# Ledger of designs, part 71: designed miniproteins, single chains, continued (5)

Each design is a single chain, and the fold is of that chain. pLDDT is the mean over its residues in the fold that is shown.

## One batch from the design tools (miniprotein)

Design m18454
Fold by ESMFold2-Fast:
Structure m18454 (fold): chain A 146 residues (1-146)
Amino acid sequence: NTIEQVRQVIELYLAYSRGDKEKVIELLKSVFGLSEEEAEEVYNIPDLVEFTKKLIERTDNEEVKTAILIITLADLIARGDLKSIEELLKEYTDEEEQKKLLELIEEILNKPKVSLKEIVEALTELFLELGRISEEVAELIIELYK
């Protein structure tokens, strides 16, 4: 069920951001089918981009991949990590999508005050326009991710 997988991915990234290792390991096992050992190894990846790439490679669901990408891009935008943003966009988006996303990201970075919630909302709306997620998935991301 795509909706349940997206909800669990949001929960995983929220747990990850607060350092809740036990919850992250539980969700890595339940959502991505990792063993205890594999989940521990993935949790201990210090780089957010590499962590995200590992999760994306473990799912065949395009909407789940896109939810992972939205959440990670929002965090990288909030940090101003342009190099990591460009790496993920080059790997997971086509040239037309990359152009539109970079234009949106530049607009966000030029604003004097933008919350993480506003970044997530803007990215989610653009990926919905690009046809990468359903309206139901977009609504779920916007409501649950803070």
Scores: mean pLDDT 88

Design m18455
Fold by ESMFold2-Fast:
Structure m18455 (fold): chain A 90 residues (1-90)
Amino acid sequence: SSMEEEIERLAELIANEEFPTPILREMGKVINKEAGRETALKFARALFKTLFEHGDSLRMPDMLRIAGKEAGLPESLIRKLEVIYLKGVG
């Protein structure tokens, strides 16, 4: 579907470290370094799917945790992403 095509486009921007927002670009860099590009793609796909389905009802830290768990990220890496988000918005 058009939604799945848009998710894949956005996920590739994160995995390529080319996303326009600095916070998501930094998340892509950290995941690539610690877990590799395939894991960064899995995380990004899960994140944008969660944003499209629950963006109006869930907070960003909750969506990062859901996406991180779905992508198989270790808890330590999920916590690093939460810190990147909090520093980037504060």
Scores: mean pLDDT 87

Design m18456
Fold by ESMFold2-Fast:
Structure m18456 (fold): chain A 64 residues (1-64)
Amino acid sequence: SDTLTPEEVRERLLAAGLVPEWFTPEQVRAAIRTVQEKRGLPVDGVAGPEVKAAIDAAIAENTA
């Protein structure tokens, strides 16, 4: 599946050191919505393929 759950998004961000360990599921959902707004996607809070690609790109940029 090309869709990430909010917990999978949180785990990826934590592994990359981009968020603290106390980052809440509500803050993860807010981050997904922010990415959707910046990319001009429907703001539904679902981390589909385009949101997944944006998160993977942000991790690469911040860990390189």
Scores: mean pLDDT 75

Design m18457
Fold by ESMFold2-Fast:
Structure m18457 (fold): chain A 62 residues (1-62)
Amino acid sequence: SIADRATQVQLQLDMSQISLAGIELVAERRGFTTPQERREMERLREHIRRLQAELDALREQL
């Protein structure tokens, strides 16, 4: 159902946000961001943006 898909997308969004926060915390504690971490954070931000758009679209159908 649309509601079940919304729940799945919310879980993926939450997990992706936790992953992003974890990378940001490690980089902050080390005092610099590596190019690899920058690329991964950019990928996670894009993924979060797409998941948020999907979640918003699903909620409009409820």
Scores: mean pLDDT 89

Design m18458
Fold by ESMFold2-Fast:
Structure m18458 (fold): chain A 81 residues (1-81)
Amino acid sequence: MEVEMSEEARKRLEELEEKYKDAPEEVQREKTIELLEELIEEGLLSPEGAEKVRALIELEEMRRRGAPDEEIRAFIEEARK
């Protein structure tokens, strides 16, 4: 996986995973997305890493609103370009 990040960003991700280890998968995913958004805002990710993280956040929002599989697939294909 090629998300380039600072040592501080990596440490924050590890601490988050440990903190929410026993939480439901839904909560773990939500907290991970929140942290990734903070890392983008603080400039702790590479431009390429930030772009991939933004795509993941958008995809999670689409899933939350119940977007159809066709719409989700179209988004993934567009994000790969």
Scores: mean pLDDT 70

Design m18459
Fold by ESMFold2-Fast:
Structure m18459 (fold): chain A 57 residues (1-57)
Amino acid sequence: MEELRERLERAAAEATKIAQDPSATPEQVGAAMRRLADEGRRYFEELQKRIEELKKK
């Protein structure tokens, strides 16, 4: 969980930095946004698994 959260936070920071950089290309912005979406999906999948475990307790 913590590792996935750190990856998500890092991807969000990178995406924000690139989006605010006027010299960034559309390709760089797109890649950063895709990475953020991928990390968010992984984090949510892991979070859902942990919630399901707790519901069984």
Scores: mean pLDDT 79

Design m18460
Fold by ESMFold2-Fast:
Structure m18460 (fold): chain A 91 residues (1-91)
Amino acid sequence: SELERLEEELIRLMEELGEGSTGERIVETARELLKKGISEETIIEYLRALVEVLRLVLTTDPDKLTPEMKEALKKLQESLEKIKEELKKLE
């Protein structure tokens, strides 16, 4: 499924950064959010945004924050706000 592919991609990218165990923990956290009732669509948006940020971290000049990186970070922030809104509805 798309969710499984994003989980595998996230772990792979985090492993390239030397943080494979952190990637596994992020996937575990995403799965726990799904169990708590956060929609799969919202988790997919979050994982996609995070994967894009990680791809840019691996390929972008580390001395400068590019327009592409700024847009990716904005999308990541928007996905986190959606998770926050869904969590608030479950309280």
Scores: mean pLDDT 82

Design m18461
Fold by ESMFold2-Fast:
Structure m18461 (fold): chain A 109 residues (1-109)
Amino acid sequence: SGSEEAARAAELAVEAASEAAEAAELAGADLEALMDAGSGATAGGGARTSALKGGDPKESARVARRAAELAREAARRAREQGGPRGREAAERAERLAEEAIRRAEEAEA
């Protein structure tokens, strides 16, 4: 279950980063917010790949958790700037990031 939870956390972190990037774009946020979200997605993708290859689930979970935290921060900044569609995407990103963090914590346990 540890590897599965780490992989799921990474998938959710990537999805959260994608939604955060969409929220930032819809809000007219600057490139920096989009790059922060992209960094989160890259880290999450790496963790997923590692977990799927039977790597260390705890290390994969830490990377996924960090990616989710970055995606959540990017989403919050985008939400502050956004119109209705931007705020909706930011809310989805925040919720996905929160779920990713919880699953990563379970994988680390």
Scores: mean pLDDT 63

Design m18462
Fold by ESMFold2-Fast:
Structure m18462 (fold): chain A 78 residues (1-78)
Amino acid sequence: NANENAKKLRAKLSPEVQKILDEAGKKIDEVLKSTDNDEEAFKRVKEIFEEMTKKINEAQKKAGLKPIKLNFVKEDFK
């Protein structure tokens, strides 16, 4: 389900915003592979997420569009 919702959301995004998301995803993957410490990984991922959000908002502003709400929620079905 998450994958289908992500694809639908990406279809609404400009190519510029999609590129920003892809670049952020690569950086997050590198961090998760490079560190064995969950706290350090979380800190670095947070920094990448904040940078990504800033770039997306700048891209939207240049296009005269509204800021995109990006929600990352852990849905643990237990």
Scores: mean pLDDT 68

Design m18463
Fold by ESMFold2-Fast:
Structure m18463 (fold): chain A 55 residues (1-55)
Amino acid sequence: SIDTALQLAQQLVRQSRTDEEDEQAYQQANKQAGLPDMSIDQLRQLMQQRQQQQY
């Protein structure tokens, strides 16, 4: 689900040190969540939107 992808993306991004690693983290999170057609930009946008809702 999208929520699972966002949660995994947050965890992987925390381990990243560079923008390149951030992109890899988003790709990996999307793949683990089983979202085949979701782009990195779309995942980032949803993650940002979800963060705004919580804070």
Scores: mean pLDDT 63

Design m18464
Fold by ESMFold2-Fast:
Structure m18464 (fold): chain A 116 residues (1-116)
Amino acid sequence: DEVRELLLKGIEAALKGDIDEAIKYATELLKQGKYASAVSVLRLAAKYTPDPLEGEIAEGLGLIVIGVLGVVNPEAARLAREAADRALKLVEEGGSPEEVADLLLEADRKIEELLK
């Protein structure tokens, strides 16, 4: 549940356009091996920041994470990217932060199984 709380804080920061907080929480999620969650927080931050340069930085960081993950396991990178795409769509459709978090944690669980 500590990971779930980190993810909810990351989603909330990203949706508020708080790039510094979103990157902080994404970094903690990466340290916990939660790749789909980290990439999704970064992509949400990129979408909802009012600053185009901050948006490009957040998007670039997410692409670096996917690229590094893809060197280790291409299927894990695909799952992380698809989970981020679904998370962004769910937010656009009015999904709650809790629904987004549940989707991402399920993707993280599948990625963890691939990386064992």
Scores: mean pLDDT 89

Design m18465
Fold by ESMFold2-Fast:
Structure m18465 (fold): chain A 74 residues (1-74)
Amino acid sequence: SVSDEEIEAAVEEAARRFGVPEEKRPSLREFLRLMLEAGVPTESLAAFGRREYERVQPPSPVYRALAYAAELLG
């Protein structure tokens, strides 16, 4: 299982890399925690983030950060 500390570290690194504001990090962390608790694989979350980054216009750095954080946790 993934700890809250591991999720926080992954989100912080991903947010720093893709320019996600600090005020959006808690929501991203909570989303990852809930999805992982629901049994969603990290690979599925990474794929979701990549697809949403391409789909949403204008592109949101949150989705790139989601994909990268999920990859760090897998």
Scores: mean pLDDT 86

Design m18466
Fold by ESMFold2-Fast:
Structure m18466 (fold): chain A 94 residues (1-94)
Amino acid sequence: SLVEEVKKLIEEFIKLLLRYSETGNEADLDKAVEIGNKILELMKKLSVEDAEEILKYFEEKVEEIRPSLSPEAQALADVFLERMKALLEELKKE
């Protein structure tokens, strides 16, 4: 399902943030931004209910790993979390 595809992208996003936090490799941070943008694009195609499930999954995964993230990785995760929340509010207005 599209929900399962987005969850797999979230897992990849989390893995890239953890790897960046361990190595400082800017390529992993750049790829996390790319994957985050793909998540947002696919999220636009979800129902409100499925988008709420995806937002909850993302929040739970970020909070699980937050103590292992560098400040820069935490900031990026928080930027995408806020973008996902804003997108969900726009989906609710349609």
Scores: mean pLDDT 88

Design m18467
Fold by ESMFold2-Fast:
Structure m18467 (fold): chain A 90 residues (1-90)
Amino acid sequence: AAEEIARQLVLGLGTLRAELLRRELPASASPEEQRRRLAELAAEVEREAAANREALIARAEREGLTEEDVARRVLELAAEAGIDPAAYSL
């Protein structure tokens, strides 16, 4: 149970990171424009990821799993995937 929930949380972070990388702006765009566009995309993807994360946390609580158990496994899986969870509020 903890493994499945942790994997789904990490997939959400991976999706956010992949979308940010895929939306690389052209070099002709100003640094301010690039930051604005990436921030808008990140906000949209993060809202969806946050809703999914909230649902998974609620599921973990219903199954009697501790937040610490899920968080520890998320950190392990994120590290294996090369994702920094701290950059995404984990």
Scores: mean pLDDT 62

Design m18468
Fold by ESMFold2-Fast:
Structure m18468 (fold): chain A 89 residues (1-89)
Amino acid sequence: TDDADARAFLANLPASRERTLAQLRAQLNPELAERARAALADIPRQVAELEAWERATGPLSPVVRQAVAAHVAAARAVLEEVLAEIEKL
């Protein structure tokens, strides 16, 4: 179920975050910085699209909403950390 998938996602999120961060750290360069800035700038649009979808189709379950919020927060943190590291090169 969506709820079971959301719980599995939340349980695996810390490990997934660390893997993604390690992968990005191996590829630090100006091109990655531009991609990270574009991705950060796009997050509000993606969140607004999800909120519009919820208004049209009905609300997400609490655990799915928690998983989405945690995913957005983790993605933002990883992108911001990568940008800070590139700026120190």
Scores: mean pLDDT 82

Design m18469
Fold by ESMFold2-Fast:
Structure m18469 (fold): chain A 68 residues (1-68)
Amino acid sequence: SPLEEMEKLYEELKKAVEEKAPVSELARIRAQLLELMTRNPDNEEIKKIAQEGADLYDEYKAEVEKEK
């Protein structure tokens, strides 16, 4: 289901943060979360996970940029 795919992608995003993966890898996962959200615009659970993923990505990117 789209919801299960969203949950899997969010777990992959969290794992990438823990492993200090390149920002480009997190950007790819975030793009997949957003694509699933746009294809399921009336699903509140999918929108919530997509927002949480976007927030996590933004936090990680900000921390990486701060360390430059």
Scores: mean pLDDT 82

Design m18470
Fold by ESMFold2-Fast:
Structure m18470 (fold): chain A 85 residues (1-85)
Amino acid sequence: NPYELIELSDEEIEEVAKLLASDDPAKQAAALLLLSIASEESQRRVLELAAKSDNKESLELLAKFAESRGLLDEAKRLRERVEAL
């Protein structure tokens, strides 16, 4: 790969997922920036954990991020959860 991506630790994954599940747009934006430089595996792990959120706005934001990164299965699950809320 021409770009080196960051692999997140288990603790970092939990922290990023908590920021994404928050109602604070600034925390959500910071967490998305961290995800944007994370490895695909780390991105998937964060998305799986954050998908447990009941925050519709957070789930919509995550679905758009997953779509932009080609994580289509994760994006579909997030979209289905948004529609169920």
Scores: mean pLDDT 79

Design m18471
Fold by ESMFold2-Fast:
Structure m18471 (fold): chain A 57 residues (1-57)
Amino acid sequence: MSQNGISAVNSISKVAEETLGKEAGQKALDAGLQAVNNGESPLDAVNKVFQTVQEER
């Protein structure tokens, strides 16, 4: 599994934390990391982060 997906998820989740608060950022990070662990592409993992952020706000 590529480290690229994990790096992208971490970067986007940190921006979400700075914009929407720590709880929203942590939920987004968890969702993205679960997608990466399931073998999804880096783009799918990043999309999961965005979907989770939208659900929190």
Scores: mean pLDDT 74

Design m18472
Fold by ESMFold2-Fast:
Structure m18472 (fold): chain A 80 residues (1-80)
Amino acid sequence: MEEELERLVEEGARRLMEAEMAGNPEITEEDREGWLEMARREILGERDGRFVPRTEEAKRILEETQQRLEELRKRMEEEE
């Protein structure tokens, strides 16, 4: 169960990162790892205000990933 959560967060963060970079040519590959770490925190709801998705595609991916996490959490609760 925890492995599924970690995998979902990692894949979501990566896709969110790719969408943000594609829409923002100012973001260099050098910044990629920093953004990836911030994206993971944003997906987990640990917002410190440093990562703000500006592209509509990135916002959609964030919402979609958060929704999948919520569904997975509900399934885990049902197994209690």
Scores: mean pLDDT 69

Design m18473
Fold by ESMFold2-Fast:
Structure m18473 (fold): chain A 78 residues (1-78)
Amino acid sequence: SSSEPPVASDYVPTDPRVIAAFAAAEAELGTTTGTRAQFAGPLLRHLPEALPAIAGLPADAPISAMKRAVEEYLRANA
């Protein structure tokens, strides 16, 4: 049996900087779904300050994990 708590698939950011940057990246890629590997480049063009937040994530991390990491990083460092 699994000892891990269930992880929600959808993280909804509240920081307007995070919302705007991911909206821009989604528009550039033509998709709202993907991984860190696909979104890192487009995201960093619109929010280069997010680099330290996503550097610790694996290439296959979902967008929801990126949104959480970026929002938490900016809250602590900006």
Scores: mean pLDDT 77

Design m18474
Fold by ESMFold2-Fast:
Structure m18474 (fold): chain A 95 residues (1-95)
Amino acid sequence: MEAEKAALEKRYEENKAKSLAFAAELDARAGPRIAAAAEEARAKGLSDEEIGELVGKVRVETWEEFRAEDPEAAEEMERLEGEAVRNYILAAELS
């Protein structure tokens, strides 16, 4: 029924919003580090591809640090992303 699909869609949107909020916090932590690493890499004459790889590494390191500092929040972020995908699939199947 309509109510069941609406409930799953609402839960998907709420979980997506929470996931985006966690991502924004992580990006705020990574932003200055990415900027510094990219500036240093450009100063060394690295290619755009090499700078991209370095930025990716900084993002991974920032996530690992976040997970070590607050494992409960990190697990919640991973759970919200997985639950959002599951709810999206279920809502689509009810269409």
Scores: mean pLDDT 78

Design m18475
Fold by ESMFold2-Fast:
Structure m18475 (fold): chain A 71 residues (1-71)
Amino acid sequence: SAEDLVRQGERARREGRYDEAARYAEEALKIDPNSLRAQGLLAASLLQAGRGEEAKEPLQKAAELSQQRAS
């Protein structure tokens, strides 16, 4: 499942395997493109891997998904 892939990616990130964590997040997003957890994991992993430019789109998508409603 997408959640299982996110969990695997979170483990890879804790182990310092940032590129592998980003790959797990990408696979999770193929299953559930609206997963806030997967978008956040992808963004964090890309930033930690020094791939900050690639993190911009996942960060924006995570911000969009985290919004409840207009104030």
Scores: mean pLDDT 82

Design m18476
Fold by ESMFold2-Fast:
Structure m18476 (fold): chain A 70 residues (1-70)
Amino acid sequence: SMEFEKLVEQLRKEMEKLGLTLSDSQIRELVKLYFETGAPFSEIIELMKQVNDKIISFDEMIENIKSLYG
């Protein structure tokens, strides 16, 4: 949907501003996660900082969001 694509581009730009560059598939998975769980983008971004710092994996981040908000 056009709304999905707008959020993909918005999240991409927000991540780039923070120095966090992700693949297109990763950005799309995070937007899908937002729609499925209602997890706020601020929380998704904070956990992505932990992924970037190698504290948790991308897959562990997805599981954490689903556990807290799904």
Scores: mean pLDDT 83

Design m18477
Fold by ESMFold2-Fast:
Structure m18477 (fold): chain A 79 residues (1-79)
Amino acid sequence: SSEKIQQLEALLEKERADLKALEERIEELRKQYQEEKDPEKKERLYLQILVYEIAKGATELVIERLERKIQELKKQQEE
């Protein structure tokens, strides 16, 4: 139904906004990593970057699944 498509499109926009926030956070952490002189703090920043990169990858998969579901529902309404 058009209502289900609208709900999925709203979720997709939210996930895209979350992805942008993750990308901005990764860039800030990378900047901090380049400026950091303390080896222990630098290692901590590197691990934090890895955690956010994993979260980014998971969010990208959610976006892909939402896009596929929306596309399939739109095709079913045209047939």
Scores: mean pLDDT 89

Design m18478
Fold by ESMFold2-Fast:
Structure m18478 (fold): chain A 84 residues (1-84)
Amino acid sequence: SPAAEAIASGDLEKAAREVARMAGGTDEQYERGLRIAKEVGANPMGAASAAAAVAQGLTDEEARKYAEIGKGSDPSQPPAAPPL
């Protein structure tokens, strides 16, 4: 998928953008997710997880938690996303 390819590319901004798009997120939600990812020093998987959480309507605190969980994940796996 485009999101998985973006995560595998190592591009933090691209990973966050593609996951936000997949989750139906807005540009503002993408920017917020990317900001949270940068605050926790996340890798592309962490950025994807933060973007997914923000796109699903989670709080900044919850998105930060998902970014940290995603940071420890294998980049070949799907990002940690909140349940719908």
Scores: mean pLDDT 72

Design m18479
Fold by ESMFold2-Fast:
Structure m18479 (fold): chain A 92 residues (1-92)
Amino acid sequence: VPEPVPLRLDEPGVHPEYARRVHRRTQLAVERIKEAVEKGNYEEAIKIAEQLKRDLEHEIRRFEPRSPAMAEALRRTLENAQKTIEELKKKL
């Protein structure tokens, strides 16, 4: 399952509390994916991962002009989410 890359909360151009909320939201989604996988509910895990992917794409677009470093960290999390979706689809 995807694990979020640590985000720099003190990065110039990024509001610290907003960055913390994005990170926390991502961690909760990853936890839910793990729970669904443990229960054998791969369809639910895929849906959660796809929602996480959409949320990350939105946040990357918002952070790219403000903090390229944070956008890059989010892109790595997005790549991990995509890989998880592909792996889970093989279980169906």
Scores: mean pLDDT 75

Design m18480
Fold by ESMFold2-Fast:
Structure m18480 (fold): chain A 77 residues (1-77)
Amino acid sequence: DLIEKIRKLIEELKKAKKKEEIEKLIFEIFKLAAEARGEEFDEEVAKKEAKELVENHSKEDIVKMLETQLESIEKEL
């Protein structure tokens, strides 16, 4: 289940301490979210967005944003 995989990655994100690990987890979440929505996944755009989030947002804000996105995906399925 893609939704369960995304939720598990968000939990891993909550535990992550290193910026590189956080960025990688955000990227993987974006990839699974695109797959769940049946959307085309643009790796270059996703990498830029993950980097921007890590540079400009707290981990708490990032988690909240991703949880909100997951709720949106769940409502569409």
Scores: mean pLDDT 82

Design m18481
Fold by ESMFold2-Fast:
Structure m18481 (fold): chain A 76 residues (1-76)
Amino acid sequence: KPPDPAAVIEGLLPFLSSADDEVRLAVLERITALLREDPSARPAFEPGLAAVERLLSDPNPAVRAAARELLATLEA
């Protein structure tokens, strides 16, 4: 049985504030994939919403694009 997507998302949320652009990008992409796989995991992401909104202004354009993709996934 794969790990609970909600528990994985909860463990990933602190890494949205990582100093490493590659870590922030990988975490955004992973959370987006988990939310697409299991939309019932969305409540586990709610504490991370403010962090993702800050990443819309991130200096790395790939991180900004990934943050927009994650927010668009939540609206679907």
Scores: mean pLDDT 82

Design m18482
Fold by ESMFold2-Fast:
Structure m18482 (fold): chain A 87 residues (1-87)
Amino acid sequence: SDAYVAKAKRAAEEAEEAARLAKEYEKKYKEEPTTENVAKLTGAKLRAIGSAWEAALYAKKDPRARPYAERAVKALHEAGIKGDMLK
């Protein structure tokens, strides 16, 4: 349905933004390993993973949403997020 495609697109955009923030916060954490910086980094990684999972779920409901799931996974991989936070 068009609703699933729209939701997948939004989830992919959220995953891309969260992955970008995770890369930024990782740099800040390496410079200043504070509790605040690790919290921001962890939060961004979890948001990116969750949004990518959401995009993947919508892709299973509507194959037209597959490109958005692929975008979300690519954003995670480019940010070095491998899903190990779910372990």
Scores: mean pLDDT 84

Design m18483
Fold by ESMFold2-Fast:
Structure m18483 (fold): chain A 76 residues (1-76)
Amino acid sequence: DVDQANQLIQQGMQLLQQASQLYSQARQAESNGDMDTAKSLRDQADQLASQANDLFKQAMTLSGADPSGLVAVPSV
């Protein structure tokens, strides 16, 4: 079901955008020496990235594509 795969990809992309914003905020917190805030923001971003990766994996399975190219977590 290609339409359902496309919906999952769009949801995953939204989660990755949110994760990217949290990673950016975490980097700013680290620059300010606020390591506790940075860790909390990274943990939240990692959770969103993991959810996005699960959605992409499901989408690739539904579309018949090989999921072996998916990244688990974006780097910061």
Scores: mean pLDDT 77

Design m18484
Fold by ESMFold2-Fast:
Structure m18484 (fold): chain A 104 residues (1-104)
Amino acid sequence: MEELLRQMREQLERLVEELKPKGEEAYEKLKKGEEEGKKLAEELEFVQAIAMSYAPEEDLSPKSKAKLEKYGLSTKNITDEEEALRAIMEALHKYLNVPLPPAP
């Protein structure tokens, strides 16, 4: 169990790092008002939701919680780290076509 959680965490961290550049690019293109920027802005929102769900803050705002719920991501009420990571990975697979980690 602990080794599986570690592997899932490492893969999630790698994916978050890979998605960070997309968030910055989306913001710049959105500022220009381009149609491409609108689609990238949606990806940016999803990236931000993933980041918040990976390391939830104690005082997560209602707006932040709504953003997490929009993407099916919510770790505030999930006490099991494995369940939280699984939900995040499933969301990544569904919305960004990221491969799922091997089943336990």
Scores: mean pLDDT 57

Design m18485
Fold by ESMFold2-Fast:
Structure m18485 (fold): chain A 88 residues (1-88)
Amino acid sequence: SSKKKEAEEKLKEAEKALKEAERYVQLAMNSPPSKRQRYINLARMYLDKAVGYAKKAAELMSKEEGEKILKEMEERRKKLLDQMEAAM
């Protein structure tokens, strides 16, 4: 269905944004303290975009499928936030 394709496209955008967030966390970890905050701010921006896309995808799916996607995104979000804290 068109809704399923739209949900899959939103999930691809969420994954793309999440990969950018992960990339910026790695850049922060490999940078001197003076540059870390800028990369962490970029990582947070992309993480927020990833969560937004995942929520939009969940709205286009069944309740059970949407809850599963949001739970997986929250687990990945928590892991990245922990890595950001460790990098600072």
Scores: mean pLDDT 88

Design m18486
Fold by ESMFold2-Fast:
Structure m18486 (fold): chain A 64 residues (1-64)
Amino acid sequence: VSPEVFDLEVELALAEIRLAISKITLDRLKKRNAPPEEIQKVNDEIARLQGEIARLEARLAAVK
């Protein structure tokens, strides 16, 4: 495996893990009636991570 492909696969896996954690955090915040500002921050992070995953998947597809 080329170092670039390996690095991209690791970054993708880490981003997917971060996304899963953020979704769990969002669910927990909603169940705890957290302030809207905290819920918004997690929603913004989820959107950012989804964008990061899409970019990494596109880059990985280009180098395979």
Scores: mean pLDDT 84

Design m18487
Fold by ESMFold2-Fast:
Structure m18487 (fold): chain A 105 residues (1-105)
Amino acid sequence: SAAARAAELEAELRAIEDEAVREGKENNLSEAEAARRAARRAAERYAERDPALAAAARDLLAGAEALERLEARGTTEESELTEEERALRDRGLAGQARIAAILAA
């Protein structure tokens, strides 16, 4: 059923996020690097199995890139985002919304 598939995908995505969080703690990774690793693994995992979910995960990589550029400047302030970096952040947010929509279907 669609509900069973959504539950399996949600559990798999949660496991990918949990692994990235664990690696971040063990290797003292930045929040951006942990997010990038989770998004990259999701995009690779679903490339053939669920192309829509893989595309949404690739959009999450753009969000991680925007965060990394802020962290490199020593700030977390969204007001410090350039126009290009705001577009990257907005792509990441769109990816999050698309994943939520896929899981809700």
Scores: mean pLDDT 81

Design m18488
Fold by ESMFold2-Fast:
Structure m18488 (fold): chain A 70 residues (1-70)
Amino acid sequence: MLEEAREIARRVEELVPDASKPEAQAELAELEARLKELMAKLGDDDELAKEIHRIVTEHQHRLYQQVLAE
Protein backbone atom coordinates (compact mmCIF):
# COMPACT_ATOMS: atom_id res chain seq x y z
CA MET A 1 0.00 0.00 0.00
CA LEU A 2 2.68 2.55 0.95
CA GLU A 3 4.77 1.43 -2.04
CA GLU A 4 1.68 1.84 -4.24
CA ALA A 5 1.22 5.39 -2.92
CA ARG A 6 4.86 6.17 -3.74
CA GLU A 7 4.37 4.79 -7.26
CA ILE A 8 1.32 7.03 -7.70
CA ALA A 9 3.27 10.07 -6.46
CA ARG A 10 6.18 9.25 -8.78
CA ARG A 11 3.82 8.94 -11.77
CA VAL A 12 2.21 12.27 -10.87
CA GLU A 13 5.66 13.89 -10.84
CA GLU A 14 6.40 12.39 -14.28
CA LEU A 15 3.16 13.85 -15.68
CA VAL A 16 3.55 17.31 -14.12
CA PRO A 17 5.68 18.78 -16.99
CA ASP A 18 2.88 17.84 -19.42
CA ALA A 19 -0.01 18.77 -17.09
CA SER A 20 -1.32 21.31 -19.63
CA LYS A 21 -2.15 18.45 -22.03
CA PRO A 22 -5.65 16.87 -21.83
CA GLU A 23 -4.26 13.30 -21.79
CA ALA A 24 -1.96 14.09 -18.85
CA GLN A 25 -4.81 15.84 -16.99
CA ALA A 26 -7.03 12.76 -17.40
CA GLU A 27 -4.34 10.44 -16.00
CA LEU A 28 -3.60 12.86 -13.15
CA ALA A 29 -7.30 12.87 -12.23
CA GLU A 30 -7.32 9.04 -12.16
CA LEU A 31 -4.19 8.93 -9.99
CA GLU A 32 -5.66 11.49 -7.57
CA ALA A 33 -8.90 9.50 -7.26
CA ARG A 34 -6.91 6.30 -6.68
CA LEU A 35 -4.82 7.94 -3.96
CA LYS A 36 -7.95 9.26 -2.20
CA GLU A 37 -9.39 5.73 -2.27
CA LEU A 38 -6.20 4.35 -0.69
CA MET A 39 -6.31 6.96 2.07
CA ALA A 40 -9.98 6.17 2.76
CA LYS A 41 -9.06 2.49 3.29
CA LEU A 42 -6.40 3.36 5.92
CA GLY A 43 -8.93 4.47 8.59
CA ASP A 44 -7.19 2.97 11.64
CA ASP A 45 -3.55 3.19 10.39
CA ASP A 46 -2.68 6.79 11.23
CA GLU A 47 1.06 6.29 10.71
CA LEU A 48 0.66 4.85 7.20
CA ALA A 49 -1.89 7.52 6.26
CA LYS A 50 0.49 10.20 7.55
CA GLU A 51 3.36 8.83 5.43
CA ILE A 52 1.17 8.70 2.29
CA HIS A 53 0.02 12.28 2.90
CA ARG A 54 3.65 13.39 3.37
CA ILE A 55 4.72 11.84 0.04
CA VAL A 56 1.82 13.44 -1.87
CA THR A 57 2.22 16.83 -0.17
CA GLU A 58 5.96 16.86 -0.89
CA HIS A 59 5.38 16.30 -4.62
CA GLN A 60 2.58 18.89 -4.76
CA HIS A 61 4.75 21.40 -2.88
CA ARG A 62 7.62 20.92 -5.36
CA LEU A 63 5.24 21.54 -8.27
CA TYR A 64 3.84 24.68 -6.61
CA GLN A 65 7.34 26.03 -5.94
CA GLN A 66 8.34 25.44 -9.57
CA VAL A 67 5.27 27.32 -10.86
CA LEU A 68 5.93 30.27 -8.53
CA ALA A 69 9.61 30.41 -9.55
CA GLU A 70 8.66 30.84 -13.19
Scores: mean pLDDT 66

